# Designed miniproteins, single chains, part 115

Each design is a single chain, and the fold is of that chain. pLDDT is the mean over its residues in the fold that is shown.

## One batch from the design tools (miniprotein)

Design m3998
Fold by ESMFold2-Fast:
Order: sequence, then C-alpha cells, then structure tokens
Structure m3998 (fold): chain A 86 residues (1-86)
Amino acid sequence: SEEHKQMTLQILTLLQQAQDALAQARYLEQVLHDLSRVEEYRQLAVQNAQQTLALLNTLTPADTSTLPEEVKQIRATAQAILAEVA
C-alpha cells in the first residue's frame, strides 16, 4: 500500500541520516580533532538509528511481506551503528 511504501521510505531515510551522521563524526574526529562536534554527530547517529528501529518495530508481518531479509538487514545496520557509538 501507499502508506506502507511511505513508512519504508521514512525508515530508509532515517537509516541513511544515521549513517551520514556517523561518517561525519569520523571525519571530524580524524581531520579536525573537534571532540565537541564529534559528540553532536554521534548523538544524531544514535537518535536516527533508534528512530529507525522504533519505526521498524511498528511494522506488522503483512507490512514486511515484501522481503523479510530487507527488514533484517535494516535492523542489523541500525544496531551496528548503536554498537559503534557505545
């Protein structure tokens, strides 16, 4: 359905934002050594990864009927981001 497609796009957008924030944190740490700004982007990565998992957990089995493997991959990626920031 349109609503399920829109939810999937929101989940993927949040996951991408989490990945981008983590990449920015690594760049700031390696290049600028600005620990205050690094922490800001690490927190953004955590927030977006947590929101990805929260939205993913609202999906019913009917919503995930298109590729359960995709759902598993999204969950694993978000959890990996959370583990790296810890």
Scores: mean pLDDT 82

Design m3999
Fold by ESMFold2-Fast:
Structure m3999 (fold): chain A 106 residues (1-106)
Amino acid sequence: SMEELRKQLEEYEKKKEEAIKNKDYVSAFLYSMKMSDVAEDLGDYELASRHIEEATRYAIEALKQGASREEVESAIISLAVTASVGHPIVSKTAREGLDRLVRAAE
């Protein structure tokens, strides 16, 4: 239901905020991606894109803080999947995020 999806967003937001407090930017990336998925299910594609933009920023921050190659590759794959199968607005944002993350990882 729409109410269950809104509750899911609230729970992921809390988990994201906790991850950020702990400087766990890999988890912050993952929760932002999950929030984007829920926003798409709600039909809020602008909100979904904003969560992808946040996820990209957290992935780059994780890289700057010494995230492993495997963690960075997982983030690249997640953004590439969203770029391939997301709603056009979300797909565009994920493609832009993917480009930024790949360039940062060089």
Scores: mean pLDDT 88

Design m4000
Fold by ESMFold2-Fast:
Structure m4000 (fold): chain A 67 residues (1-67)
Amino acid sequence: EKEKEREEVVRYTAEKLREIGEKIDELIEALKNNDDEKAKEILKEMDPSASDEEIDKSLERLKEAMK
């Protein structure tokens, strides 16, 4: 029953995309408020394997893009 497996995969993917969307909205809000510490926390939550240097670099790029 291939159709049932496809439905489960689609549902799981949609749920994960919603979670990511919520984190992105939080990140944008932190950036708008110039809350660098909050933005770094959200970035670290989205990529726990990233180093502090990589997080700082990502934050810098995002701040530049929002100007």
Scores: mean pLDDT 74

